# Designed miniproteins, single chains, continued (4): the designs that were tried, part 38

Each design is a single chain, and the fold is of that chain. pLDDT is the mean over its residues in the fold that is shown.

## One batch from the design tools (miniprotein)

Design m13296
Fold by ESMFold2-Fast:
Structure m13296 (fold): chain A 74 residues (1-74)
Amino acid sequence: VSDRLLEEARRAAELGGAYLLGQGASQDVVDQMREGTLRRAQHIADHEDDLTQEIAAREYARLAEELERQVEEL
């Protein structure tokens, strides 16, 4: 479960970064967003139960799908 959570969070962070760069955001803003996202996901993986991790993984997967669509339309 933790591996899936971290993978979905990484995918969402990378796609979110690509989206922000496409909108004219600075690399510093992208780096801060990616670091914050991965830090939060790691905290959930390290401290929360399997059910909470599964819910978080599904939320990151949903966000990644939305961002992937938006990046492909750029």
Scores: mean pLDDT 79

Design m13297
Fold by ESMFold2-Fast:
Structure m13297 (fold): chain A 92 residues (1-92)
Amino acid sequence: MEDEMTRTGEALQHLVKAARALAAGDEEKAKEYVKKAASLIKSDFDLDSVSRALKVLLERGLITEEQYEKLVKMLAEELGISEEEIRKRAEK
């Protein structure tokens, strides 16, 4: 689907909410938002888009390095892949 903007945008919104939950100390709520973001990943193209978008959130200062690390870990766990896979896809 050429609806990259819609799905990536929704996933980004969930990841920003997850980062805010982490800042508030609510890791369970953060995991729920990460799970919602993961549910929008329906293909390798979606995974590449979400991985790059998460890195963009870090680069734009919308999340901290610590929040980025936790979100990558939670997303990798939810998708059943390694944290390194997400980082590698973000570089692509």
Scores: mean pLDDT 79

Design m13298
Fold by ESMFold2-Fast:
Structure m13298 (fold): chain A 86 residues (1-86)
Amino acid sequence: MDDVVVYALEKTLTNDDQIAARTAAEYLLTGEIPETDEAGNKIEKLSDDEFKVTLPNKTYTVKKLSDDRLEIFDENGNLVAVVVKK
């Protein structure tokens, strides 16, 4: 569904970055932190507004800034993408 927009800070998102972004988009659309991502990797709830996605090659932290905006950080604390509701 075309209800969210993902803004990448890099020219191209990796496959792991895309999985993290889709997980963030589902959270933004549903308001519920999923237990697993689309590949079956475990999602860890850190708070009501923050969760951790652990993929085989990378770990991401997703942080809710508002009802319409999430930020995705890599394991080094670098901002990877912003997910915004249309």
Scores: mean pLDDT 74

Design m13299
Fold by ESMFold2-Fast:
Structure m13299 (fold): chain A 63 residues (1-63)
Amino acid sequence: SVEEARRNAQFAVDYAKKHPEEAKYFAESFRNGAKAFENDGRTDLAEVLREAADEIEKLYEKL
């Protein structure tokens, strides 16, 4: 469900904040997941994963 996806994404974002050295891998994983959901017509789930990837990317793009 969208609600479960949001909770799982938030856990990953919180983990990435504590482990910024791993943040890039989580962002890449969510980008790939978003593309898969978009291809399946699950735009709602794709958006959740894209938002999570954007948030995680800020952690390692901040320098």
Scores: mean pLDDT 79

Design m13300
Fold by ESMFold2-Fast:
Structure m13300 (fold): chain A 69 residues (1-69)
Amino acid sequence: MAPTEAEIALAMSMIAAAVEAVAMRRDPSLTREEAIERAIKLTEKATEGLPEEVKEEAIEEALRILEEA
């Protein structure tokens, strides 16, 4: 049961969002907007070379995680 490249990219976006959520909790000077921007950039980097649909889905997933954090 090997995950697809798309599933791996989504997992990486979730990790990026989780890292930024922890950063916001540990450093109150980090704004939510800055954390979101950093998570988006990391997700875009992690999904380089993948189809646009996968990139968009990964970014949306990261945003949802950060919005709930």
Scores: mean pLDDT 74

Design m13301
Fold by ESMFold2-Fast:
Structure m13301 (fold): chain A 94 residues (1-94)
Amino acid sequence: SKKLLEKMEELYERVLTEEDLEKLLEISEEAVRIAEEAVRTSTDVEEVLKVLELALRTVMEALRKAGDDREAILRLIGLGLRLIGLMIDVELSE
């Protein structure tokens, strides 16, 4: 889990400086994969929520930079919604 948080922090820093749309999409997809792994493998709820929050912020930054590319915008919205669903599931856990 700590390693996943560190990877997520690195992806967030990458998205802040990236302007290439294909790379923004790759970063966003990797962020969702890391977040899903954290939800599946970690027992530390607070750390999982931090990973999910950073993943969502990463996807939102990519979305801001997507310009007028409709396909990319829809893909990024889908990734963001998936992360929100994971956050709800984690909050509703016992």
Scores: mean pLDDT 85

Design m13302
Fold by ESMFold2-Fast:
Structure m13302 (fold): chain A 74 residues (1-74)
Amino acid sequence: SEEIEEIAEELVRLLVLGASDEAIRKVLERAKEKGLDPEELLKEVERIIKKRNLQIDEASWERLKKLIEEVFGE
């Protein structure tokens, strides 16, 4: 859906900019409110990174996964 693509693009932008955990968490909370699936969201983020040939460091990627688990997983 267009909503998942828009949220994923915002997350990619935040990762590239080295944004805070708080900034990323706020975007993830909006994704949760919209009823987006966390696995599909992570897959879409990965798809955008690959398509745009972006380099995201391992620490930033692991940080995103941890925040997704925190926001969506109990």
Scores: mean pLDDT 84

Design m13303
Fold by ESMFold2-Fast:
Structure m13303 (fold): chain A 116 residues (1-116)
Amino acid sequence: MKEIEEELEKYAKEISKEFNLPFEEVKKELTNIRDGLLSRGVDEKTAIDLSKYFLKAKIRLEKKDYEGAVKIVKELVKKYREKDPELTELLIGSLADASGNEKLKKILEELRKELE
């Protein structure tokens, strides 16, 4: 538990520096994503690691950095596709819906279909 909370803070600091965002805001978003994954029965270590990838991709989508978002999604797919394809598909779908961009939504939907 404690070591996992320290890892979440480490990721929050990393993302805060990478995107020049307030640490408190980043930590809150990571915690919310983690808690959502935990409520769905995802393992604690996996939930924290997935929350990192999801938040990074979400931030890039909000900043209209579509190439950066797609790269992060591909990294997530490569890491988790074999371990949890259903959860990976769900996360890609959520990011596609959040994108607001039709072309990017189609790219993310194509990535989802590769997991079916």
Scores: mean pLDDT 75

Design m13304
Fold by ESMFold2-Fast:
Structure m13304 (fold): chain A 72 residues (1-72)
Amino acid sequence: ASPEEATRQLQIAGEIVQRAKAGADPEAVAASYADQLSPEVLAATLAAARAISAGDEEAADRAIRQAMKAAF
């Protein structure tokens, strides 16, 4: 992906993560952006949002790193 596209994907992923931290349903938030993210970034971002909702900080950190790798 272009650097601009990678940055856009990560900004959207960050929005999903922030909404999950605020108590939003991970599936619903991810679904609202699904058409704007590559399948790899979407999968990693959804995993991060689910881990955040479960209180699993280690899993959330791993999934966030995976989303960053998938965007580039």
Scores: mean pLDDT 81

Design m13305
Fold by ESMFold2-Fast:
Structure m13305 (fold): chain A 76 residues (1-76)
Amino acid sequence: ISKLLSREEVRAEAEEAVRLLKEAAELAKAGKLSAERLAGAAIRGIGVIIDARALGDEASAKRVEEAIKELMEAVK
């Protein structure tokens, strides 16, 4: 098994994932979000949620989940 990220690394990845998801949500509101950007942001977010939960960092996992929900709401 590949070495898991540290808690600090997972926190940084979560912050970056939230940033990308919020950017995608703004693009969706502007009618400019491509399927490629949507998929990329969501896939990255899901990966971070898995890593955060593996380390017991529920706060980071929840922040990324809420950002994904915001993006999905902005798309529809």
Scores: mean pLDDT 79

Design m13306
Fold by ESMFold2-Fast:
Structure m13306 (fold): chain A 66 residues (1-66)
Amino acid sequence: MFTPEDAKRLGKLISTSDPEMRELALAVLRATAKNMSEEEKKAILEGASTGSPETYAEVEEVLKRG
C-alpha cells in the first residue's frame, strides 16, 4: 500500500521520465491498478498533472482499466 505522497511522486516520475522509463512505470501501473484504492489513484493523477495532457490522459486510462 502506498501513501498518498508516494502515489503522487510516482505520477510525477511518469510525467518527467524518458520514454523507456515511462513505459516501464505504466506497465507497473497496469499490473497493480486493480489493487489500488480510489485515494491512491487520485494521488497518482495529481502527480501526473504536473506533466503533459497526453501523459495525464494515458495514466487516467490505465487506472480506469484496472
Scores: mean pLDDT 74

Design m13307
Fold by ESMFold2-Fast:
Structure m13307 (fold): chain A 74 residues (1-74)
Amino acid sequence: MSPKEREQLEKEIGEALRRMSISVLELAAQNTENPRIAEIHRQAAEELRRVPDDDLEKILQIMQEAQRQVQEIE
């Protein structure tokens, strides 16, 4: 595979993962009765919108940090 083909594939996977993750977080924010948990999910979704599509590790880190913050409230 050429470097250009690999870069394109990584961007396509990252874009799909980021898009899905944002949708999940926005849905979680809408379905919680706890305003602090809603805010954590909204902040994580907003941060994901700023992440480059090819930064899969950063997308995962943002999702894990949001989950950790929610668990601290429980």
Scores: mean pLDDT 79

Design m13308
Fold by ESMFold2-Fast:
Structure m13308 (fold): chain A 99 residues (1-99)
Amino acid sequence: MEIVPPEIDLSEITEEDIKALEILAEVAREKAKESKNPEAKELLTKLSEEIEELAEAIRKGDVEKATEELKEALEYFRKLYELDPELVREMLKEAEEAI
């Protein structure tokens, strides 16, 4: 099997990590609903979708898909942070408090 260089090692991912991702996706989705900035709303929606796909890929043991979804989630996270770093900090804090 070809290992993608930036791949996730699924053996290091716990069930608690998967639940944390699912909580983060839900927080991002709620922030998207409340956002008045169309660009932030789009990025939050995309981030939520990619994190949900990431969690599902990890649950299925699909290393290739999990790696792809992680890359996309990180790109949307970076774009969102460049657009609104306070929103990203609040989102992460809310997710951490919900875990």
Scores: mean pLDDT 79

Design m13309
Fold by ESMFold2-Fast:
Structure m13309 (fold): chain A 111 residues (1-111)
Amino acid sequence: SPDKETFKAYLDEVLQVEDELVELARAGRLSVEKIEEARDRIESLTQQAVSQITNPEFKQMVEELGRSVLKSLDQLEELLREGRLSVLDVEMTHGVIEIQIAVYRLVVDKL
């Protein structure tokens, strides 16, 4: 199904953005600018996937994942602006998104 291929590509690209943020955090190189770049990329990827997908279940999962990632980025940016962000905060938010992606990968194989 073209929708399955688009959805799987979206999941892979979202995970790549999340992995990059963890690597930046571990290197002590995470900045507000890098979080804003990640936000712009997630918004673009989500809009593109939603525009290409016709199946309402996959469209809903894309929108739900996009909202989850954007919410996590807003929380990380707030902590960073307050000087309170730890590497653990980035790893924990990444872990939640990675679990959501794993669940969606399981669901897509059954649809």
Scores: mean pLDDT 90

Design m13310
Fold by ESMFold2-Fast:
Structure m13310 (fold): chain A 83 residues (1-83)
Amino acid sequence: MELARRAARKAEEALLIIEKYNEEVAKQLEELFREAHRAILEGDYEKAVEYMQKALDLAKKQKAPEEAIKLLQEAVKLLEEAA
């Protein structure tokens, strides 16, 4: 529970940073975050990690700010610890 909440906070912080630079990428990340959240509610932390990793990969491909990429890396790590 606590690790998943911390991961969600990191993802939200990353989303706020990316929204200022690219709204279209932020929209795509929001969809991936919703899928990760749904997986967490179902107890499927492996699936949650998969969606969060996809979000991280998308942010890297779109050249998101390093601060946002770092926050997404931390979110992935927290979800892996929760699994």
Scores: mean pLDDT 84

Design m13311
Fold by ESMFold2-Fast:
Structure m13311 (fold): chain A 85 residues (1-85)
Amino acid sequence: MSEEEKLIAEGAAKIMQEGDEEELEKLKEFLESPETPKSVQIEALKLVSENPTEKSIKLLKELAENSKNEELKKAAKEALEKIKE
């Protein structure tokens, strides 16, 4: 993963943890976009699982239940399992 992709993943994780409703909606569109690299999606969810917030847990549940991207849905479920540890 490039340094730029890592910065994007870190930014996405921060929005998941602290973002307002509008930022979270835009982030959902970004994460579910077929143009978004899978590496960025997976890293953002991993970072969120390491430092979870109430907002990030809600978004992870929504992605795990409603995402049309099967790999993102699986990654969100794995992140939630790690948080319950």
Scores: mean pLDDT 79

Design m13312
Fold by ESMFold2-Fast:
Structure m13312 (fold): chain A 85 residues (1-85)
Amino acid sequence: MPSMEQVILETIKLTSLSFAKKYNVPQSDIQKIQNAKTYSEALDISFELISKLSFEQQLLFGEVLNKSLMYTYRTGKPRLVEPVP
């Protein structure tokens, strides 16, 4: 059974990879996110990568990540939660 730590890591990777692909981040940075082994490492890599984007894109990332993590904590399942339309 996946641990809570593992599902949190998967949610962070899902969110960060979605944003990296959307904003055409270099493949080398995408690879760093994919290779992260802990949620703490994944967060550090994600914030460093997102710090290179616009302020508005950084705010959107924070909102999507927060909602996705709240869903993961409530359900025990990894998920990318898109902003409400």
Scores: mean pLDDT 79

Design m13313
Fold by ESMFold2-Fast:
Structure m13313 (fold): chain A 94 residues (1-94)
Amino acid sequence: MRFGEAVLDAEDDITAEGVKIKNVKAVVVRHRDTGLAAIAVSYDPNEESKKTAEALARELAAAVGASQPPVLYENKSIEELREDARARLEALLA
């Protein structure tokens, strides 16, 4: 089992962190001043990866205190997940 984590983006008010476990990728985007966070998760199109993604999504949501539920996708890149999570976070800040 292989884990990977990286800071993908850091701006004055918004940060993005990537996580990769097996065939599942996740991005957490967080607004520094409000503590609001958005999460996007991608899995390979099979039941095993989907279950891993659902478990990871729950753990990330609990860890960051996200009031918005994570969104799960199939076959998205880390970059696509970052853009999705960021757009959803920016919508919450509007």
Scores: mean pLDDT 73

Design m13314
Fold by ESMFold2-Fast:
Order: sequence, then C-alpha cells, then structure tokens
Structure m13314 (fold): chain A 103 residues (1-103)
Amino acid sequence: MKEIERLITEAEATGKTVTINGLELSAGSDVELYKKALGGEVPATVYTALVLRAIGYIFEAKHTPDEKKKEEYRKEAEKLIKELEKLGYDKSVIENLRKALEE
C-alpha cells in the first residue's frame, strides 16, 4: 500500500505516468481508474491528490480567458467533486470545493 500511495502522490505532483496493477495512471486519471488499480480501496493520499486536482481545475476555470476551456475545467472540477462525494470523503471539504467552484 505505501509504495502505491507514494507512486500516486509523485504522479499527481509531477504529472508523470505510473503503472499500478497493470493500469497506467497519471495526473488527471479518473477516480474509478484509481479504484480499479487499487482493488476498490482508495488511500488517504489519493483523496488529498484528488482534492488538489479539483482545486487546480477550479483555479483554471476562474483564470482562463477561453470560454470553452472555462466550461471544460468547471465540468472536470464538478466531476471530481461528485466522485469524492460518492467515495464518502469529508463533507466539509466537499462543501468548500463546491463554494469555490460557484465563486
């Protein structure tokens, strides 16, 4: 577990691709792909990485001058927030992410 958590953290932080249980994962991989690679269990470090990725999309949505890219980033952030809710992650963090997306 710890080696897998370290690899996922490195992938999210550096944008590099890592292989876990025969599945290629990179920054931007779906939560379902993480669940599949990890046999249905999601470590705490993966939740942190997903929250950081959602924050990144919210930031890009607010600062991009391209209306189409703004909508795409908003949709990606919304998707990640819904996936975190589905995984039963911290409700207060989810509520804060939704508020940030609405601002």
Scores: mean pLDDT 68

Design m13315
Fold by ESMFold2-Fast:
Structure m13315 (fold): chain A 113 residues (1-113)
Amino acid sequence: SLIEEIKKLFEEIRKLVDEVMAHLPPELQAKVRELFEEISKALDEAIKAIENGDTVALQRAIAELESLYNKLLSVLLEGARKLTPEQREKVMELINKIKELFDKILELLRQAA
């Protein structure tokens, strides 16, 4: 189902975010965890909106997800800039994969709207 695919993609993102966080200082790890919890809640609201056929609630949840995702991406990129060149290259590959998977989630959510 659409919902199962979205949940699977989000679980993959969680694992990639956890891997990126292992390279970040504790203060940035805390910010990433807080933002990811908010993203998880917004995604749950989007899924409920799909289940209820509530297009207005879904569009609102998508906008909130996009805003939170951009904030998360900004924090991850700031963390990457503080690493050695070798670690930065590895972390940037992970961030690019997170971006690809999140873009897929947003596309699937928009198709449901």
Scores: mean pLDDT 88

Design m13316
Fold by ESMFold2-Fast:
Structure m13316 (fold): chain A 66 residues (1-66)
Amino acid sequence: DMMEKILEFLKKVEVKPEDTNEQLLDKLHELTGLSRGTIAKIVPSVEHFREDPFGVAEKLLKEKEK
């Protein structure tokens, strides 16, 4: 179930209020294995992630499938 995968992924990311764009990219790179460039195209900023965390998580998980 995609929703279960999204929820587990978001729990692991654990974005903090003080996280920078670079720290978010590092966390997402470690969790997904995607290049930082690919991640930055999907999640250009921490604010973008905060606006739509589920949509971002879904796009990242689908990108892993290629």
Scores: mean pLDDT 79

Design m13317
Fold by ESMFold2-Fast:
Structure m13317 (fold): chain A 100 residues (1-100)
Amino acid sequence: TSRARELARRARRLAEEARRRGIDDATGAGYAALAGAYAAGGDLDRARRYLGLARRYSGPIVDRSIRLAEEALRLAERGDYDRALRLAERAIRLAELALK
């Protein structure tokens, strides 16, 4: 969806900013949010790749964002893109919180 593409752009910017600032929890959360956004958009291969990148990071916000992205991927694999989109939006909010 156009909303999933918008969320993917936001998540990518958050991950890039977090990486530049050296904030591991925010970088991992940004990659997890990006995975969720790709899942909601039907790009399951990219969703899995960015979920793998997110797992390289550790932190309380990364852990929660990874769980949201994993659930979004499961829902998307079953064709439930609307619920996957809502989980991707929650993951974006967590990444934004981690960057503050």
Scores: mean pLDDT 89

Design m13318
Fold by ESMFold2-Fast:
Parts: sequence; structure tokens; C-alpha cells
Structure m13318 (fold): chain A 107 residues (1-107)
Amino acid sequence: SDELDDRTMAAILRSLEEAARLLKKVAEKHPEVEPLYKRVKEALEETRRAAERGHREGAEAALRASGLATEAVNEAKKKGYISTEEAIEIGAQVGLASMGASAVLTS
């Protein structure tokens, strides 16, 4: 239903927003993370624009944004810029967005 798709898309965007917020907090402590945060923030804004065109478009953009966020978390962790706890917190939000997007695309 349109209402279910709207709620799912809102949940996807909320999870990506939280992932970006957590990465921003890391970038405040480690300026080297700022370029990674900016990539994720840009992908979030692209996801918002895509969602305005439709739920499928939004979900496809969300999968791309989730991939970029996963790469950003892995790079920051590899360089020692984030703790295991921070990586788990961000990864959980990215995972929720990815699951929601996959559910929309396979429905």
C-alpha cells in the first residue's frame, strides 16, 4: 500500500540520517573522516531527491547510499578513526536502511 511504502521510505531515510549524524560526530574528532562523511551526506541528499520521484527510485538510491556508508565505515575503522562500538552503531543504521530498501525493491 502507498501508506506502507511511505512509512518504509521514511524509516530508510531516518536510518541513513542517523548513520550520517554518527559519521559527522566521528569527523568532529578526526578531521580525516570529513571527506567520508561528506560522501555519505551527499548520497543521503540524492536518496531524498530520488524518493520524491518514487519509492522504487528512493529505494535504489538508498541501496547505493548504504554501500557508500559501508565503505566509509570500513575505511574509517581500517585507519583507526572509529572504535568497534562506533562501527557497530553506524553499521546497524546502514543495515536497517539496506533491509528496508531491499524489501521495497523485492515487493
Scores: mean pLDDT 87

Design m13319
Fold by ESMFold2-Fast:
Structure m13319 (fold): chain A 74 residues (1-74)
Amino acid sequence: IEEALREIGELGERVDAAKSPEEVVELAEESPLLTPEEVEALRRAREQGASLQEIKDLLGDYVGDRFAEIAAAA
């Protein structure tokens, strides 16, 4: 679980540094923490004109769900 929590932290740092919605979607595509369905939802949000902050918040929600799953499995 410590390894998975570290991966979540590293993704969070990279997302915070992202300057565009495209960068956030790319980080999600490269991350093992998100499902293909979650990545596709982020792409659709971007295509529908979601702001950088909205896309960061959506990614954060998905990562939060993953964190809750990991914490429950501990």
Scores: mean pLDDT 77

Design m13320
Fold by ESMFold2-Fast:
Structure m13320 (fold): chain A 95 residues (1-95)
Amino acid sequence: MERLQKLNQKLKEAVEKGDEEEILKVIDELAALLKELRPNVLEVLSDEETVKLLNEIEKILQEIVRNSKSEELRRKAFEVLVEIGVMYLEAAVTK
């Protein structure tokens, strides 16, 4: 949870500053963290605080996809959004 909270905070700050390199770096770190969490997706998504953080991150990534002028940023943000969506879908159907 602490790693996800730190990434959420870094993502918010990078977006506010318009620092594309920092946003890309945070998105890559987030993608790596999601890969680590995926084997335990049911446990991860049973934690209400973790789900709230993921929802917050999803909102920021959706804003990047809609508003960013960088094709690379939009593509990477969209890829992470798809990964999160797949995790939610897998958790829902595995119950």
Scores: mean pLDDT 80

Design m13321
Fold by ESMFold2-Fast:
Structure m13321 (fold): chain A 100 residues (1-100)
Amino acid sequence: SMEEIKELAEEVIKLIEEMAKITKDEKIKNQLLKLRDELRELLEKEEITAAHAIAAGVEVQILVKEEMKTQNEEEKKKLEEIARRISELMIRLAKLLEEA
């Protein structure tokens, strides 16, 4: 289960980086990168919990909603697709962490 947790967390980290690359608001971009660094540190220390995964998923949703206010329709669709995938993976990660 630790291997599965690491694989899911690494995929989430990669998706947050992809989201940050297409984010135009510098403040939102920096918040996404800080979230990435926090999740990476928790994973390396083996201190990541289901509560951390849930909180991170909520933060991503808030940041994406804010970023979408300034994006065109094509860019919004790309942000929504990445956000949807992050949410799905964070739910799976939280479930695995609760079962660990």
Scores: mean pLDDT 84

Design m13322
Fold by ESMFold2-Fast:
Structure m13322 (fold): chain A 74 residues (1-74)
Amino acid sequence: APAPVSPEALEEAKKDKEELEKRGEKVELSEEAKEIKEKLQTKLGLSEEAAELAAYQYELAKKHGITLSLSVLE
């Protein structure tokens, strides 16, 4: 099976990141988001770019009080 993160979700995360950067806003990765990035690369074989986009999406959701479930990484 391909990576558990859908291509559609990655494209949305990429667009969200680009829109935030265009508005002069940048999301910093927390230690938890960095750990998620490493797990995505190590356990699931995702590229660094794809893992970083997923970590940014997680950090954005967490900052806005939305809990993202990444049970696939558990």
Scores: mean pLDDT 65

Design m13323
Fold by ESMFold2-Fast:
Structure m13323 (fold): chain A 69 residues (1-69)
Amino acid sequence: SPSPSREEVRKKLREEIIKLMTEKFKLEKEKAEEIAEKLLARWENAASEERTVNSLEEELEELKKLAEE
C-alpha cells in the first residue's frame, strides 16, 4: 500500500476533526469545519513540533473552550 501523501493526510485529519467536533463536542457541521480549517492552518505553520493526533486533540479542546465563551 502506498504511503499517504501530505494532501491525503491533511484531508483525512480534516474529516477526523470535523467528526470529533460534531460527534463528541456536538458542534454544528459548519462551525466544526471552520475550527478544523483554523486548526490545520496552525498545525501546518508549526515549524519543528511533533505533529500527532494527540497534539491536535489538545488544540481542539482549547479551541472548544474558546468557542463556548
Scores: mean pLDDT 65

Design m13324
Fold by ESMFold2-Fast:
Structure m13324 (fold): chain A 92 residues (1-92)
Amino acid sequence: MSNIEKVKLLLSKLFIRFQFYLQFPPEEQVENVEIDLKNFLKEVREILKTSSPEEKAEIKKIVIDFLNSLIQLAPEELRPVLEKALEEVKKL
């Protein structure tokens, strides 16, 4: 499995969990999404360490596009957490 495929799999898992958390009260949504985003970014950083420059650029683009899509779909309460994660990805 390529590093790009690994990231796409992580994004799919994150999206499924995100949809599940939307069933919870807003405060629990924020807590669960923040934890999942921290874990996701940790795994992405590890993948980036073993990635080529071309793979790194593509992975950053895929993750940024995904987070922007989540921000558009997210309740207002989740936007600050997602925007913070987006800023962290841009610094990778």
Scores: mean pLDDT 87

Design m13325
Fold by ESMFold2-Fast:
Structure m13325 (fold): chain A 71 residues (1-71)
Amino acid sequence: SVAQAKRLIKEAVERLRRGDREGAIEALQRAQSLVTGEAKDHLDKAIELLRRGDVQGALEHISRALQALDA
């Protein structure tokens, strides 16, 4: 559900704040499996950026995914 995806995305952001990049990736992977379209594309990009160590780029795409889910 959209509500479950939003919860997982917020969990991923909290994990990133604690420096838990691997845990954040796991939460985002679970979230992206629950969504389609623009939100999924942004979550897929956020996961890619986190794997490259680009936390700031990932947070930008996480924000865009949340905006897409609110539309």
Scores: mean pLDDT 87

Design m13326
Fold by ESMFold2-Fast:
Structure m13326 (fold): chain A 97 residues (1-97)
Amino acid sequence: SNLEKFINELKKAVEEKKPTIIARLQARIDAEAQRVYEETGNKEEADALRKAGQARIAASQKNIDEFIRILSSSLEDALNYLKKAEEEFKKQMEDAK
């Protein structure tokens, strides 16, 4: 169905984009931590920023994975609904004979 194709294409786009989103976030965190180290000489502060950044990456990954799960569940629910509607329509057509 067009809905199945749309949801699958959206899911694929999200899955393909996930590594790029995470890589860009990691690069920003590393750049921010490096900047702090260069400006202050404080390795502990730079390391704390990296640690906080890893928590942000974990949260971003969880949010993306949850969205993929919702898309997968919505597709299954939509397909189940369409299958039931088709079965009901076939029954009504037989009952009309």
Scores: mean pLDDT 81

Design m13327
Fold by ESMFold2-Fast:
Structure m13327 (fold): chain A 81 residues (1-81)
Amino acid sequence: AEEEIERFGKALGIAVAAAKISDPKSKMTQAEAAKKLGVSPATVRRAVKIYKESYEELSKRISDGTARISAIFRTAMELYN
């Protein structure tokens, strides 16, 4: 549904921000990411933690060709929730 598409877009935005914060080459701070996304800094901290524990493992599976689109969607939604 349209509501689900909007939630997915929000989740992807948070996942991208978490990836950028976790990248040593990125100059993005948690506070800057929170301000740009319109979420609390606590939400960004949770997203970074989930990204490191869940999304990095999922990214590894994607690289290995074993991950499915449904798994990527699930991880993005977990970052949002």
Scores: mean pLDDT 58

Design m13328
Fold by ESMFold2-Fast:
Structure m13328 (fold): chain A 93 residues (1-93)
Amino acid sequence: NEELFKKYIDEAIKHLERAIEAAREGNVDEALKHAQKALDYVDKAGSYAPPEKLPYIKEASDAVERAIQALKEGNVEEAIRYLEKALDYLKKA
């Protein structure tokens, strides 16, 4: 289902962009909230992904999980790098 896949990818991208913005502002709680929502949308996109797109979805999911861990540890710069990596993978999907 290409329409649902694209919808969930677009939602994940929006939340990743908001997470990056919040992290750059030093708002860790808001960054975590948006990163967690992005992860939920990435997982939903995976359910509708064509097989050739699954590697991008998996890499994006792994990157968001690592960003969430970095935010919880106070490593904001590392978190931003992983959020940007996830964004790059989703744009390739």
Scores: mean pLDDT 90

